# Designed miniproteins, single chains, part 87

Each design is a single chain, and the fold is of that chain. pLDDT is the mean over its residues in the fold that is shown.

## One batch from the design tools (miniprotein)

Design m3030
Fold by ESMFold2-Fast:
Structure m3030 (fold): chain A 85 residues (1-85)
Amino acid sequence: DPAEQQRQQQLQTAYDLGRLLAESDAKFEEMKKKGLLTPEQIEKYKESEKNTAKLIAEHMTPEQQAAYQAGYEAKKKEIEEKKNK
């Protein structure tokens, strides 16, 4: 079923996007902690966070939002597990 295949691809894309954002957030926080970011870079990141939240709310279905959150949480746990060694 082409429609079901497209739906599955959209869910996978949402999941992968969630994973990517979690990795990006962790990298940003590490750079911020080390004092490597300018005030302009921090402001741009905060603007990006607001824009991402808006795009998720406006363009993703509840099922896609759930997949995104699942990807985010999975990657966040992986990062936390590496840090807790």
Scores: mean pLDDT 82

Design m3031
Fold by ESMFold2-Fast:
Structure m3031 (fold): chain A 70 residues (1-70)
Amino acid sequence: SAEKVKEELLERAKKRIEEAIKAGASEQEVHDLIALAAQEAAARGLSPEQILELTRELLKHKEELLAKKK
């Protein structure tokens, strides 16, 4: 289902973001990973609403990780 695809992409992207931040990635590199996840979601047929939800969750996850580090 599209919901399962969204959750799989979300979890994969979250792990990529966690690893990137741990490795010292720039804000731009992290934003590029979020953009890549949105592109992958669109390519797999997720609706604009589902892509927006995915993007918002990834932005929230990024902010939480950066707040803990700073």
Scores: mean pLDDT 82

Design m3032
Fold by ESMFold2-Fast:
Structure m3032 (fold): chain A 93 residues (1-93)
Amino acid sequence: SMLEKKVEEKIEELLKVLEEKGYDELAKELRENKENLAESFSYENLIKILEVAILIVEIGEEAARKLMEELLAEKSSLSPEEILKRLEEAAKA
C-alpha cells in the first residue's frame, strides 16, 4: 500500500528530526510504539498527525507551544489540516 509506505517514511522522518534536536528518549518511545500507532489511526490520519509532529519538533517546543495555545484558544474545532497549515507557515517564517 502506498499509504502504508508513506506512514513508514513519515515515522522515519520524525525519528530523524527528534534525534537531531536531542529528543533521544522520545525517538526511542516512537520506535517501540510505531506498530500501536498504525493500529490506533487510519493511515491517512496518521500521516497528517506525523506531519504536524515533524513541524512542531522543527520549529521548537516554545514556538510550537505558543502557536498551539493560540489555535486552541481561538478555534477548538480546528481540523488537523488547518493546524498543519499554521505550523507550515510558522516553520517558513
Scores: mean pLDDT 70

Design m3033
Fold by ESMFold2-Fast:
Structure m3033 (fold): chain A 59 residues (1-59)
Amino acid sequence: DPVIRRVGEAVDPEIVALARRYAAGEISLDEAVAELRRRYPHLSEAQARRALLNALRHL
């Protein structure tokens, strides 16, 4: 998966933006995962959650 591969090497700016909104309390984790999957419909819920959590570690 290109999104998961990019997150492993460099954090995708769109995923980082969602992670920042979650960290700021603007959206829930479930809302952030749903938004990420809307933009990347080929991601499973688990993959989207993992990508978001990985982005949070790199903030």
Scores: mean pLDDT 73

Design m3034
Fold by ESMFold2-Fast:
Structure m3034 (fold): chain A 55 residues (1-55)
Amino acid sequence: MKPVPIPSSASIEDIKARLIKAVEELLKDESEEVKQAAIDAVLRLVAEIEQKRLS
């Protein structure tokens, strides 16, 4: 189909991008280490979901 409806990347990757952006905005005044830890936690959760989906 030429116009692809919402693909799976829009569900997982879009949520991931929005969460990372929200974390960066929320923690903009925090240290780099705190931001990195929060982003890493989000990425880890997304990876767990993707891993279970691939199973």
Scores: mean pLDDT 70

Design m3035
Fold by ESMFold2-Fast:
Structure m3035 (fold): chain A 91 residues (1-91)
Amino acid sequence: AAPTTWSEEEREKAREEILEEVGRVVELFEREGVGVELLREEAERLRSVSPTAAEWALAVARMVEAYRRGRMEELRELAEEILRRVEELAA
């Protein structure tokens, strides 16, 4: 079943969707004037409430920075790590 064991096609589609969403998040951040530094500060604050939420916020900050700097290899690696964690949560 898709939510417990992802096929290679489903993983690749999810990876592409993550990359597309990162682009949309970057556009939103630029429109709203939100810097990566602010997101990292919020992640540190979240750590006292939810370590998991803080980890996700830091991952988003790293992906946004990688996208802005054109580091597509790093972005793909971060997307793969996120997919792996999602699979673990779905299992």
Scores: mean pLDDT 69

Design m3036
Fold by ESMFold2-Fast:
Structure m3036 (fold): chain A 95 residues (1-95)
Amino acid sequence: SPLAEAIVLFARLAYEADGREMTPEELERIRQLAELSVEYIRKIRDALEAGNVEEARKLVDEYVDKLAELTGASPEEKERARQLMERVLDRLVAR
């Protein structure tokens, strides 16, 4: 995804500006997170544009599940992330 590649490039430039270089493992992890985020943000946007709030909420739950798996987040961190994303979604629906 061009958007995921742009996110990876920005992360690399931020590391270089701070005088650090990302490890290959950090680069791959950031790429996976960027690709996942671009995919789910697009799907959530498309669901909201279609007026399908139920599908958007389901996609948020799926995204949080995959994000937690990739980051090794605790169940508590995962639940906090879900609640935060649902609050953001509620604000977007209200606009």
Scores: mean pLDDT 81

Design m3037
Fold by ESMFold2-Fast:
Structure m3037 (fold): chain A 76 residues (1-76)
Amino acid sequence: SPSELASRREALLAIQQALKDANLWSNEIALALQKADEAILATSNEQEFNKEIQKLKSDLGDEAAKVVDKVLEKQL
């Protein structure tokens, strides 16, 4: 739904901001998020969303993945 899409977009923007605030933002992280953006926004349920988030966390690496977890705990 449009509201679900908006919530996922807000989560992705919050992840980007949190990574910048943690001084972890790099070209590699930006490209990984860009690659994951379409897949995450296309998810239709929580299970699919969590699967795509786990894939993104793997692409980002351990330190950045911990930042993603903290954002999602607070936002979703």
Scores: mean pLDDT 78

Design m3038
Fold by ESMFold2-Fast:
Structure m3038 (fold): chain A 54 residues (1-54)
Amino acid sequence: MSSLERQRKTDELLRWFDQNLPKMDRQQLLEELERLRQQRAPQEVLDRIEQAIS
């Protein structure tokens, strides 16, 4: 995946999470965090979900 493609997907994910994280329960947040770690998602995406869990 190109750097530009990765940046666009990261921005899209962050925008999606801003809207949806408040609607997710703790179990869903933990499962999503683990999935993203397995997919080697950018740290900023991981931090966003961790903030929502905390």
Scores: mean pLDDT 75

Design m3039
Fold by ESMFold2-Fast:
Structure m3039 (fold): chain A 84 residues (1-84)
Amino acid sequence: MEPIKLIVEITNKKTGKKEVYEFVASPKDEEAKKAAMEAIRIVAEAEEDPDTESIKVEVEAAEETLESLSEEVKELIESFLSLS
């Protein structure tokens, strides 16, 4: 089964530089939950930074992998994807 990849791309408005954070987790509930929580934390920190121009979030995972997760973890991933 393929891993879950959570991607956060942050663009700095002063430099135009893009920082990309990738969180890769096995398709296990505990590991996916940890990765999603860490990715959400990075987005929250970027939102507090006055030099943040934009934040983009993306999830790369097989449909079958996502369907195998608990409802709690699915809701966390949906929450992550709802971030700007």
Scores: mean pLDDT 81

Design m3040
Fold by ESMFold2-Fast:
Structure m3040 (fold): chain A 90 residues (1-90)
Amino acid sequence: AAALSEEEQKEKIEKILKETSYLMGYLAALSDEETAKEIRETFERMLEEALKKGLLDEEDVEKAREYFEKGYQDALNNKAKKYKELLEKA
């Protein structure tokens, strides 16, 4: 037996998906254009494969995309704040 119930496994997967999606979006925003594009393309491919395999439903895919964009925007906002703080110190 896999030790975890199906409900426990689903909750754990949803948490991992949320955290991973956010981090990938965050990293994409901090990367160069080519690396950012590769991160986005890899992320979209992974979501499509998971949906095709029945590991995620369409709502899970939509949430993952929302978390990716949230991570992306948070990274841009944090980068802007850091530059502003550096300018105020100079």
Scores: mean pLDDT 77

Design m3041
Fold by ESMFold2-Fast:
Structure m3041 (fold): chain A 83 residues (1-83)
Amino acid sequence: SPEERQYLLILLHISSIEAEIVVLEQQAKKHPERRAELEEVIRQLRELLERIREAVKQGNYEEAFQLIDEAQALIDATERKLR
């Protein structure tokens, strides 16, 4: 069903964001000068993941995708600063 496909796509995006958090945790260990900034980004990403999971529980897939876009924008902005 279309809803089942949306659910599976959201789960894939959640897994991708969780993987990016692991990458950022490794970057925080390698860059002590940026640790506090990276830990704050990780905290915000974890809060976004909790909100995404809540939206999914409510069947609000539109909100879940909007929150995924917000998480991706935060990841992209953080990666640009690390260059």
Scores: mean pLDDT 89

Design m3042
Fold by ESMFold2-Fast:
Structure m3042 (fold): chain A 86 residues (1-86)
Amino acid sequence: GAADEERAREALRRVEEAAAELKKAVPSAKGQLAADVALGMARIAYGVGKVAGDGRFAAEMIERELRKVEAGIAAGTAEGALAAAG
């Protein structure tokens, strides 16, 4: 429903913000790649949910990507972020 679509949209915004923070925290090519992979996966999940009419699935998948980025920031390593993304 509309609530799940709003949840997915808000989760995507949070991933966009967290990915930018990860790039600042880990300003290496690996850190940039980890942030871009997580953001790409979140955008794919959002698009799939929109096409399938499944905002809940999109929200849950995007929130999973958010947790991976947040874990990467907390670890302070690009390797940690990439391991979480895989």
Scores: mean pLDDT 81

Design m3043
Fold by ESMFold2-Fast:
Structure m3043 (fold): chain A 88 residues (1-88)
Amino acid sequence: MEGGEKVVKTLEELLSKIFGHLLEDYSKILETGEFQSAKEKAEELAKTIEDDADTIIETIKNAVEGKIDGIYLYAALVKFLELYPDAK
């Protein structure tokens, strides 16, 4: 549990640098029908991500850098929220 606060801060710093101004738009995209299909796919991919904060952060970074499909960004966020519910 001691890792939760550190993971939240690290993830917030990463997301702030990458999505700062796009976080609001991301929320709007979540309301579209297109996102429903992406959400289902992301939930399946989240099962392949290890229950480890470093792996989640690395997956987010790789997705943002274009090294893996962008859907993994959402999958990693789903996994993060499942492991760190106090971060909601």
Scores: mean pLDDT 62

Design m3044
Fold by ESMFold2-Fast:
Structure m3044 (fold): chain A 63 residues (1-63)
Amino acid sequence: SLLDEFLDSLGLSPARKAQLKSLGLTAEKVAEMSPESLQALVGPDVPLSRIEEAIRRLREKLE
């Protein structure tokens, strides 16, 4: 659920979200990653500032 909220905040399509989840991506792994590493996974169409915002919100929910 936290991973889905994170991916939804980036504006990803349902198909793209499913692909990332199939790669074993989890909320905990995302919280450990840099914005640059995440942009490499989600694509250059998602701005770094949006990824940074989404990671900040995710980390707040993870404690």
Scores: mean pLDDT 80

Design m3045
Fold by ESMFold2-Fast:
Structure m3045 (fold): chain A 68 residues (1-68)
Amino acid sequence: SAVSGFSAASLIAMSVSGEEGAKEAERILKKSGISLENPYAKETLESLRKDKNKPNLSSFDKALEENE
């Protein structure tokens, strides 16, 4: 499911800084079959690149869980 892919991306991104974290998250999303054109995916990747120290993935994960 989309949730599983995003959760994996969140864990990876939390372990890696900024753009490198965004690239790793992108790779995980692609492997999970999630389109990078997806608004949630775009927002997550932008958050990772913009917030170089700490990505805003916890709020993103909550948004996905609330939609389930």
Scores: mean pLDDT 58

Design m3046
Fold by ESMFold2-Fast:
Structure m3046 (fold): chain A 76 residues (1-76)
Amino acid sequence: SIYQKILDALKQKNYKEALELLESIPDLTDPALRRLKVYLAIKNKVKVEETDEEAENYAIGGIVPPEALVFLYKNA
């Protein structure tokens, strides 16, 4: 599944691939995945379209958003 591919990219710290996979999901509406998108944009040093203070704090702390990991594991 695409969720398993995103998990694998995150485990390898391949944040560019993880972001590209996440952006390939049509109609990304889940709040946990939207937070992951902001987190990955920050890690890739690319422009972020929306702000998420918790995603910014996770990026500073070097922690992948736990709610996104929970969503990905449940849907992989």
Scores: mean pLDDT 84

Design m3047
Fold by ESMFold2-Fast:
Structure m3047 (fold): chain A 77 residues (1-77)
Amino acid sequence: ALEEIEKLLEQVKAAKNGDEALDIASEAASTSKSIEASIAAGAAVLAIAVGKVTGLSDEEQIKLGVKALEEHLEGLK
């Protein structure tokens, strides 16, 4: 669970734009074997989507996804 979320965090940070970050998080939400990782990925999807619909930059969209994943990691530690 923790390792899966940490790996997802690295992948989202490495995304080229908000669309790629959203795709990475969406795939993780549907394919993660851990329920905790699926929930964390779903939170990242929601955060990125909110940034997208409110007109935030790609960098800000990615940061929102990263923040959601970091908050989930803190809650599990």
Scores: mean pLDDT 81

Design m3048
Fold by ESMFold2-Fast:
Structure m3048 (fold): chain A 65 residues (1-65)
Amino acid sequence: SILEEARRKAEELSRRTGVTAAVRIKDPEKGLLDVSVRLPPVDPQTRAEALRGAREIEEEARKKV
């Protein structure tokens, strides 16, 4: 499912960047997901990567609906 795929990608993002990423459903009919990133004190590049990855996961889910 779209949600399960997004969860797997968020878990991969967490492992890659060292931040915690979690997926929540905003609107299941429209495929709108929110990927929340808990940012510990990491360097600016890692922070930008984590936020970009979260947005990419949301965009991919939206395109599949």
Scores: mean pLDDT 72

Design m3049
Fold by ESMFold2-Fast:
Structure m3049 (fold): chain A 107 residues (1-107)
Amino acid sequence: SEAEARALLAEGRRAYAQGDYESAARYFQQAARLAPPGSRLRAEALRNLGEVYEKLGDYEKAAEYYLEAAGEYLRLGDTRRAGEELRKLGDVYEKLGDYEKSLIYRA
């Protein structure tokens, strides 16, 4: 349900604020699953997953979630937030040594 997804998003943000990135990832994954497809809640959960995996040093997963978040924001017509996620994706590809992809997403 949307209410359950929103509650899990709040729990994930609380865990993240405490530095418990593994628990934050689990909460945000469940929030993304329960959030309606194409919803702002799903976009926010995916963005938070990207940030969590970046903190964990898992840049491949961070890239995956930033790309998915950008897609959800584009579906919502939120081009500004989509652009923010694509810039983060570019930064993550630079950390992975994929300079060609980094340039594409940072342009």
Scores: mean pLDDT 89

Design m3050
Fold by ESMFold2-Fast:
Structure m3050 (fold): chain A 83 residues (1-83)
Amino acid sequence: MTEVSADSKEEIEKKAQEAVDETKENGRSEIVITHESESKAVEAARILVDKAQDAGFQVEVQREGTKIFVTLRSGEALLKERA
């Protein structure tokens, strides 16, 4: 789990790339985006979601107050739930 403060677009993009790389290695990663400004947290989450979707990952977003939880999953995780 990686926690990111939405203070800088460049830092958010770096953390988004790290999350994509972690998802490639482990099949899943979770990131918590926190900021006192809800609008900045939402913008940070959007940058992360866009980068994850470009990488072909499944993204789940859950908002809880000032925290946005973003879960990335690779398609390979679906192979473990074969019927």
Scores: mean pLDDT 72

Design m3051
Fold by ESMFold2-Fast:
Structure m3051 (fold): chain A 84 residues (1-84)
Amino acid sequence: SREEDLERFVETLIVETALSGEPVVLDLAEVARALGVSPAAVSRALRRAEEEGLIEVRRTPDGKLAVSATEKGKEYAAELLAKA
């Protein structure tokens, strides 16, 4: 489902930011279009992960979002990779 695709996207994002050690820069409209969801749905999913302490989100000067894994997010990523 689109909800499951969005959840997998967020998990993949956390893993990528954890492994690279650098922020992933996202265009909300582009991500929403690729996943077939609303930009509001992507924003809510990212806010949920931020509220859980898994990521930090920062607005870039060009209006995009820079997403980074926290220490807790890196631990969560390790758990996801161990189950893969």
Scores: mean pLDDT 85

Design m3052
Fold by ESMFold2-Fast:
Structure m3052 (fold): chain A 73 residues (1-73)
Amino acid sequence: NDAARGGEAAARLGAAGDYAGAAASGHNMFVSGKKQGNEEAAKYGKLAAEAGAAGDAKTASRYGQLAFEAGKK
């Protein structure tokens, strides 16, 4: 689903050191999670986006992975 795809992308981009990409993908996960009523996916997507925006690729990758797992339900 869209939430799982966004979380996976945020995790991958964060692991690659792409802060802007991780932030954008985390934001997309937040939006998709809210749209689907998946509060856990939305929460981790938001945290991944914030970490990516702060330049913390490791934290963005970690929260992206959690968002991906939550998005799969």
Scores: mean pLDDT 75

Design m3053
Fold by ESMFold2-Fast:
Structure m3053 (fold): chain A 88 residues (1-88)
Amino acid sequence: MREKRIEKYKNSKKEKDLINYIRFLAAETIVKLYNENKDEDLVKEQVERVNEIFENSKTPEEFLDRLKEEGLITDEQYEEAKKIIKSK
């Protein structure tokens, strides 16, 4: 189940686990977008944008900041993830 894996990522101090947590937040937002629009092309574009930001981000913090700027995560998701990263 996704929730058990996410709790493991949130409690891990490994950078890879933090990146996976941030990617999960973006995936939740994309799933919500799909449920609202049923537009697979729009979902594909959002997934490709998340992957582009990930490939071009050097730190979990940069990845998180860029996802928020692009509207790919919510303000609440951003604040929660930022708190977790700072607790590392």
Scores: mean pLDDT 73

Design m3054
Fold by ESMFold2-Fast:
Structure m3054 (fold): chain A 85 residues (1-85)
Amino acid sequence: MELREELVRLVNEAFDAIRNNAPQERLDRLIAEAERLAARARAAGDERTAELAERLVEAVRARDGRAVLEVGIELGIEEIKRAVA
């Protein structure tokens, strides 16, 4: 669950950064971290985590807090699926 835990952290940080109108340098760091996470997830065969990380990158680029929340909701659904499977 390391990659998913990192993605949850990035979603929370991105949401706070966008909500608080953080400087572009903060958003650029979050984008770079999410892009690295997507690459790591894809290399590990975790295509779903890679897809969600790529969606987070686009949401942060757009400064779209709602899109960031949507990634968070889908991550929550994936955790529920894992808990009941």
Scores: mean pLDDT 82

Design m3055
Fold by ESMFold2-Fast:
Structure m3055 (fold): chain A 85 residues (1-85)
Amino acid sequence: SSADKAALLQAGERYRKLAEEYKKEAEELRKKLEETREFGEKHKEELSQDDIDKKIKELQREYVMAEASYGVYLIGYIVSDLAAK
């Protein structure tokens, strides 16, 4: 029905916006991860390496989660768009 198609298009638009948000979050986390690694190397004699390693591990986990969310919502957008056709 036209109502079913409208619901699918609305769902697709919501998924597209979520995908764009998580893509941006992943890009920001990747930059922060690279900056943290560089900072840790530059200050390796002055900083706790355990603290740096813990921060890197936390950022890696957040990055992987953001990438996964991006992928899931991107698929949701594509499937919803195709189903509406």
Scores: mean pLDDT 88

Design m3056
Fold by ESMFold2-Fast:
Order: sequence, then structure tokens, then C-alpha cells
Structure m3056 (fold): chain A 70 residues (1-70)
Amino acid sequence: MSPEEIEKELLQEVGDIVSKMLNGEISAEEALAELERIRQEAKKINASEGVLKAIDNSIELARGLLELQK
């Protein structure tokens, strides 16, 4: 699998986690844990800045939702 295909797969996983969180299928805490795992995988494959930024933006969204649930 090419590096570009691996990056596309990671972005699809990020999108799925965010969608499940926003639909209430998983908690913001569960989404945050999964997104941090994906971020570590992205770092291991030396993913592009664009991919890392997309993951970081999704983590920020999950943290924001968790804060609103207080």
C-alpha cells in the first residue's frame, strides 16, 4: 500500500470516529482516545502536516464537546 493510501485510510478512520461521536454512538471521551491512537499511528508513518492537522482539529473538537458536557 502506498503512503498516500495509508494516509487516506487514516483520514477515513478520523471521519468515522467524528461522525460516531457527533451522532452519539460513542462518547467524546471514547472519540478522544481513538483519535489520539490514530495520531500516534500517523506519526509512526511520518504522515503529512495536512493529515496531522486534520487529526489535531478533530481532537480539539472532541475536547470542546467534552468540556460542554460539564
Scores: mean pLDDT 82

Design m3057
Fold by ESMFold2-Fast:
Structure m3057 (fold): chain A 64 residues (1-64)
Amino acid sequence: MTAEEAAARGREITEEANRAGASEEDLQKIEGLVTLAVIHAAQGDSEAAEAALARAEEVLREAK
């Protein structure tokens, strides 16, 4: 996974969270996890990037 791919997937998660009316706390948590995913992807750690995005998806799921 590239940093660009991680950022694109993270943007989709953040947009969905905003549409779902997620709380400010959940939005901050999602943004932090997306940032971690981009950093891991930029460092070549696709497994850690995917795990961070999966955690962001989980926060989104619980916020609905």
Scores: mean pLDDT 84

Design m3058
Fold by ESMFold2-Fast:
Structure m3058 (fold): chain A 88 residues (1-88)
Amino acid sequence: MREAMLEAAREVAERIASTIPDPEAARRVLNETVAAVREFLDAFPDAPQSDVLALARAIAEALKAYALGDLEAAREHLGKLREILAKV
């Protein structure tokens, strides 16, 4: 169950990272998103898959926005991340 959720989150992160032209930045976004999701699952092992996937998307999109210099988009995705964390 946990490994299946982490794998699904990795797929979401990989899809977002693949849209980043810089391969170095793409690798960082993927690795940091997966690490953050793993820490979240350690704290909230019973979190529903929908919340885990929403978290992965919000983190990956925020990191992508920072990598591209889009601070407004990064702020918006961090807002979504805060909403996800507030409901657990």
Scores: mean pLDDT 82

Design m3059
Fold by ESMFold2-Fast:
Structure m3059 (fold): chain A 86 residues (1-86)
Amino acid sequence: SLSDILRAIGLVLRAIGLEFDGLQLEKKGKFKEAARKFREAARLLREAGRLFSSNGDDSSAQKYFEKAKEMEKKAEEAEKKAQEQA
């Protein structure tokens, strides 16, 4: 539905903002907080991917599932840096 597509777009835009927040936190050495932002972005991107898939847009779904995996990788890297600071 149009409503689902608009919701998916909103989730993608929120995920972009969370990635930006995470990058800013990394610049400040706040790796634990950065990891949390990247994990949140990954969750929103997976939800957006599911909404695109349920509306027949499998290409967009695959793209956002791939972006979610990249956000998970960023979170894992930030979590490792946070552990190295302990």
Scores: mean pLDDT 91

Design m3060
Fold by ESMFold2-Fast:
Structure m3060 (fold): chain A 87 residues (1-87)
Amino acid sequence: MDAIVEAGKALGSDVTEEEIREAFERTRKLLEEKVKSGKLTKEDLEKMLERLEQLRKEVEAADLPEVFKQAMLESLDFQIEILKELL
């Protein structure tokens, strides 16, 4: 979470590591609820995972300012972990 916090500081934000963690936990719970209600299928989750893994490769190859590049990679890694746990 250090990369997301550092990018936040660069943008003038006081976002804390704990607030970022809580935001990802809220996202996990919302996705779990959608899976339980049938609004998201296993196929939907697999497609989302493929898209995030592809985006991660594109971010790694992109010529971006390092602080934002690391923040994007860290955010994508958390999202990928959530989807893998739901599959």
Scores: mean pLDDT 81

Design m3061
Fold by ESMFold2-Fast:
Structure m3061 (fold): chain A 76 residues (1-76)
Amino acid sequence: DQQEVANLSEELALLLELYCKDKIPPTFDKEHLRRLSLVLLQDSDEFQSLPVREIRKRHLQAVVKKYFGCEVPEEG
């Protein structure tokens, strides 16, 4: 579903904006972050092998840590 993929890329972009500002090029705006997030999701073998509905926040957190080295806090 295109909408589910869009929602995931937007959530990943938000995580990058909140936790990885110092790791992101200063030329990147919100749209650049969304496009980057979409590319990262498409590049991930886990996201290719899993149905979109089964992608969890932990997978997004793992992508952020893998590519940017930023820690994303766990939900309380």
Scores: mean pLDDT 72

Design m3062
Fold by ESMFold2-Fast:
Structure m3062 (fold): chain A 95 residues (1-95)
Amino acid sequence: MAKEELEYFKATYEAELAAAKAAGDTSRVEQMKASKEILEAIENGDYEKARKILEEMIEKRGGNEEERKAALEKMEELIEELKKIVEELKKEKEK
């Protein structure tokens, strides 16, 4: 689903991060760094690390019990989607 978004993120990460820092958008900077670390963890097969980073982001944002539960369910879907996209991109590079 997000294959083009992931390719765009990889291609523009450093420029977008620099722009967010220049704008003083601390929330955007934190989100981009977390997204990069999650992506690298998934590319390395470290799905536990990816989950841990997402859980920390959810906890840091706060919210009530229902909001946190919904975010945790969405987190597992996101990890599975990113895993599929990473596998697809690796297949394209060498075939």
Scores: mean pLDDT 73

Design m3063
Fold by ESMFold2-Fast:
Structure m3063 (fold): chain A 80 residues (1-80)
Amino acid sequence: SAKEEVKKLLEEAAKLAEEAGDLKTAEALRWLASNVDNLSPAAIIAYLNEIKEAAEKNLDKESAEKVNKILDEAIRIAEE
């Protein structure tokens, strides 16, 4: 399902953020993954945009680009 695919992408992004040293972004992504079933698509997209901004601020450019590529895919699926 779309929700299961979003959860998988959020867990992948969380792992990359954690490996890059941003435990706070990783925690936010894991919280969102655990709550996808209880949130509207609009709320999921809003949280993901906030997390993307945090990743750009807190991670190096290469790590931020990798994380945000995955989050852009999650947003695309949530918009459907």
Scores: mean pLDDT 87

Design m3064
Fold by ESMFold2-Fast:
Structure m3064 (fold): chain A 103 residues (1-103)
Amino acid sequence: MTPEELLRQAARLYVLAKAAEALGDDPEGFTIEELRKLAENLAKQAYKQGVKEGEAEVETDIVASNGVRYRVRGKAKIKYENGKPVFEVLELEVERLPAGAAG
């Protein structure tokens, strides 16, 4: 992945973790803690490749443990303090999708 792709994926995973926290449920396949740790690791890797800050828009779907699907839209900013990533969610919208939307 390019440094920009690493930053974008870090933002995506962090937004997913925040959406899961808002829903009060771990998404299918990952815990909220695992998503946060993976986001932090990808952001650290981007920093090692020269990224000093960045912002990414995120649109993705999350499947709750009960099988209900949600559309997640968000925007996250990543900055660094002494090489440590600091995430800020600027926008977060979680919308329940109707049954049968997106196979």
Scores: mean pLDDT 79

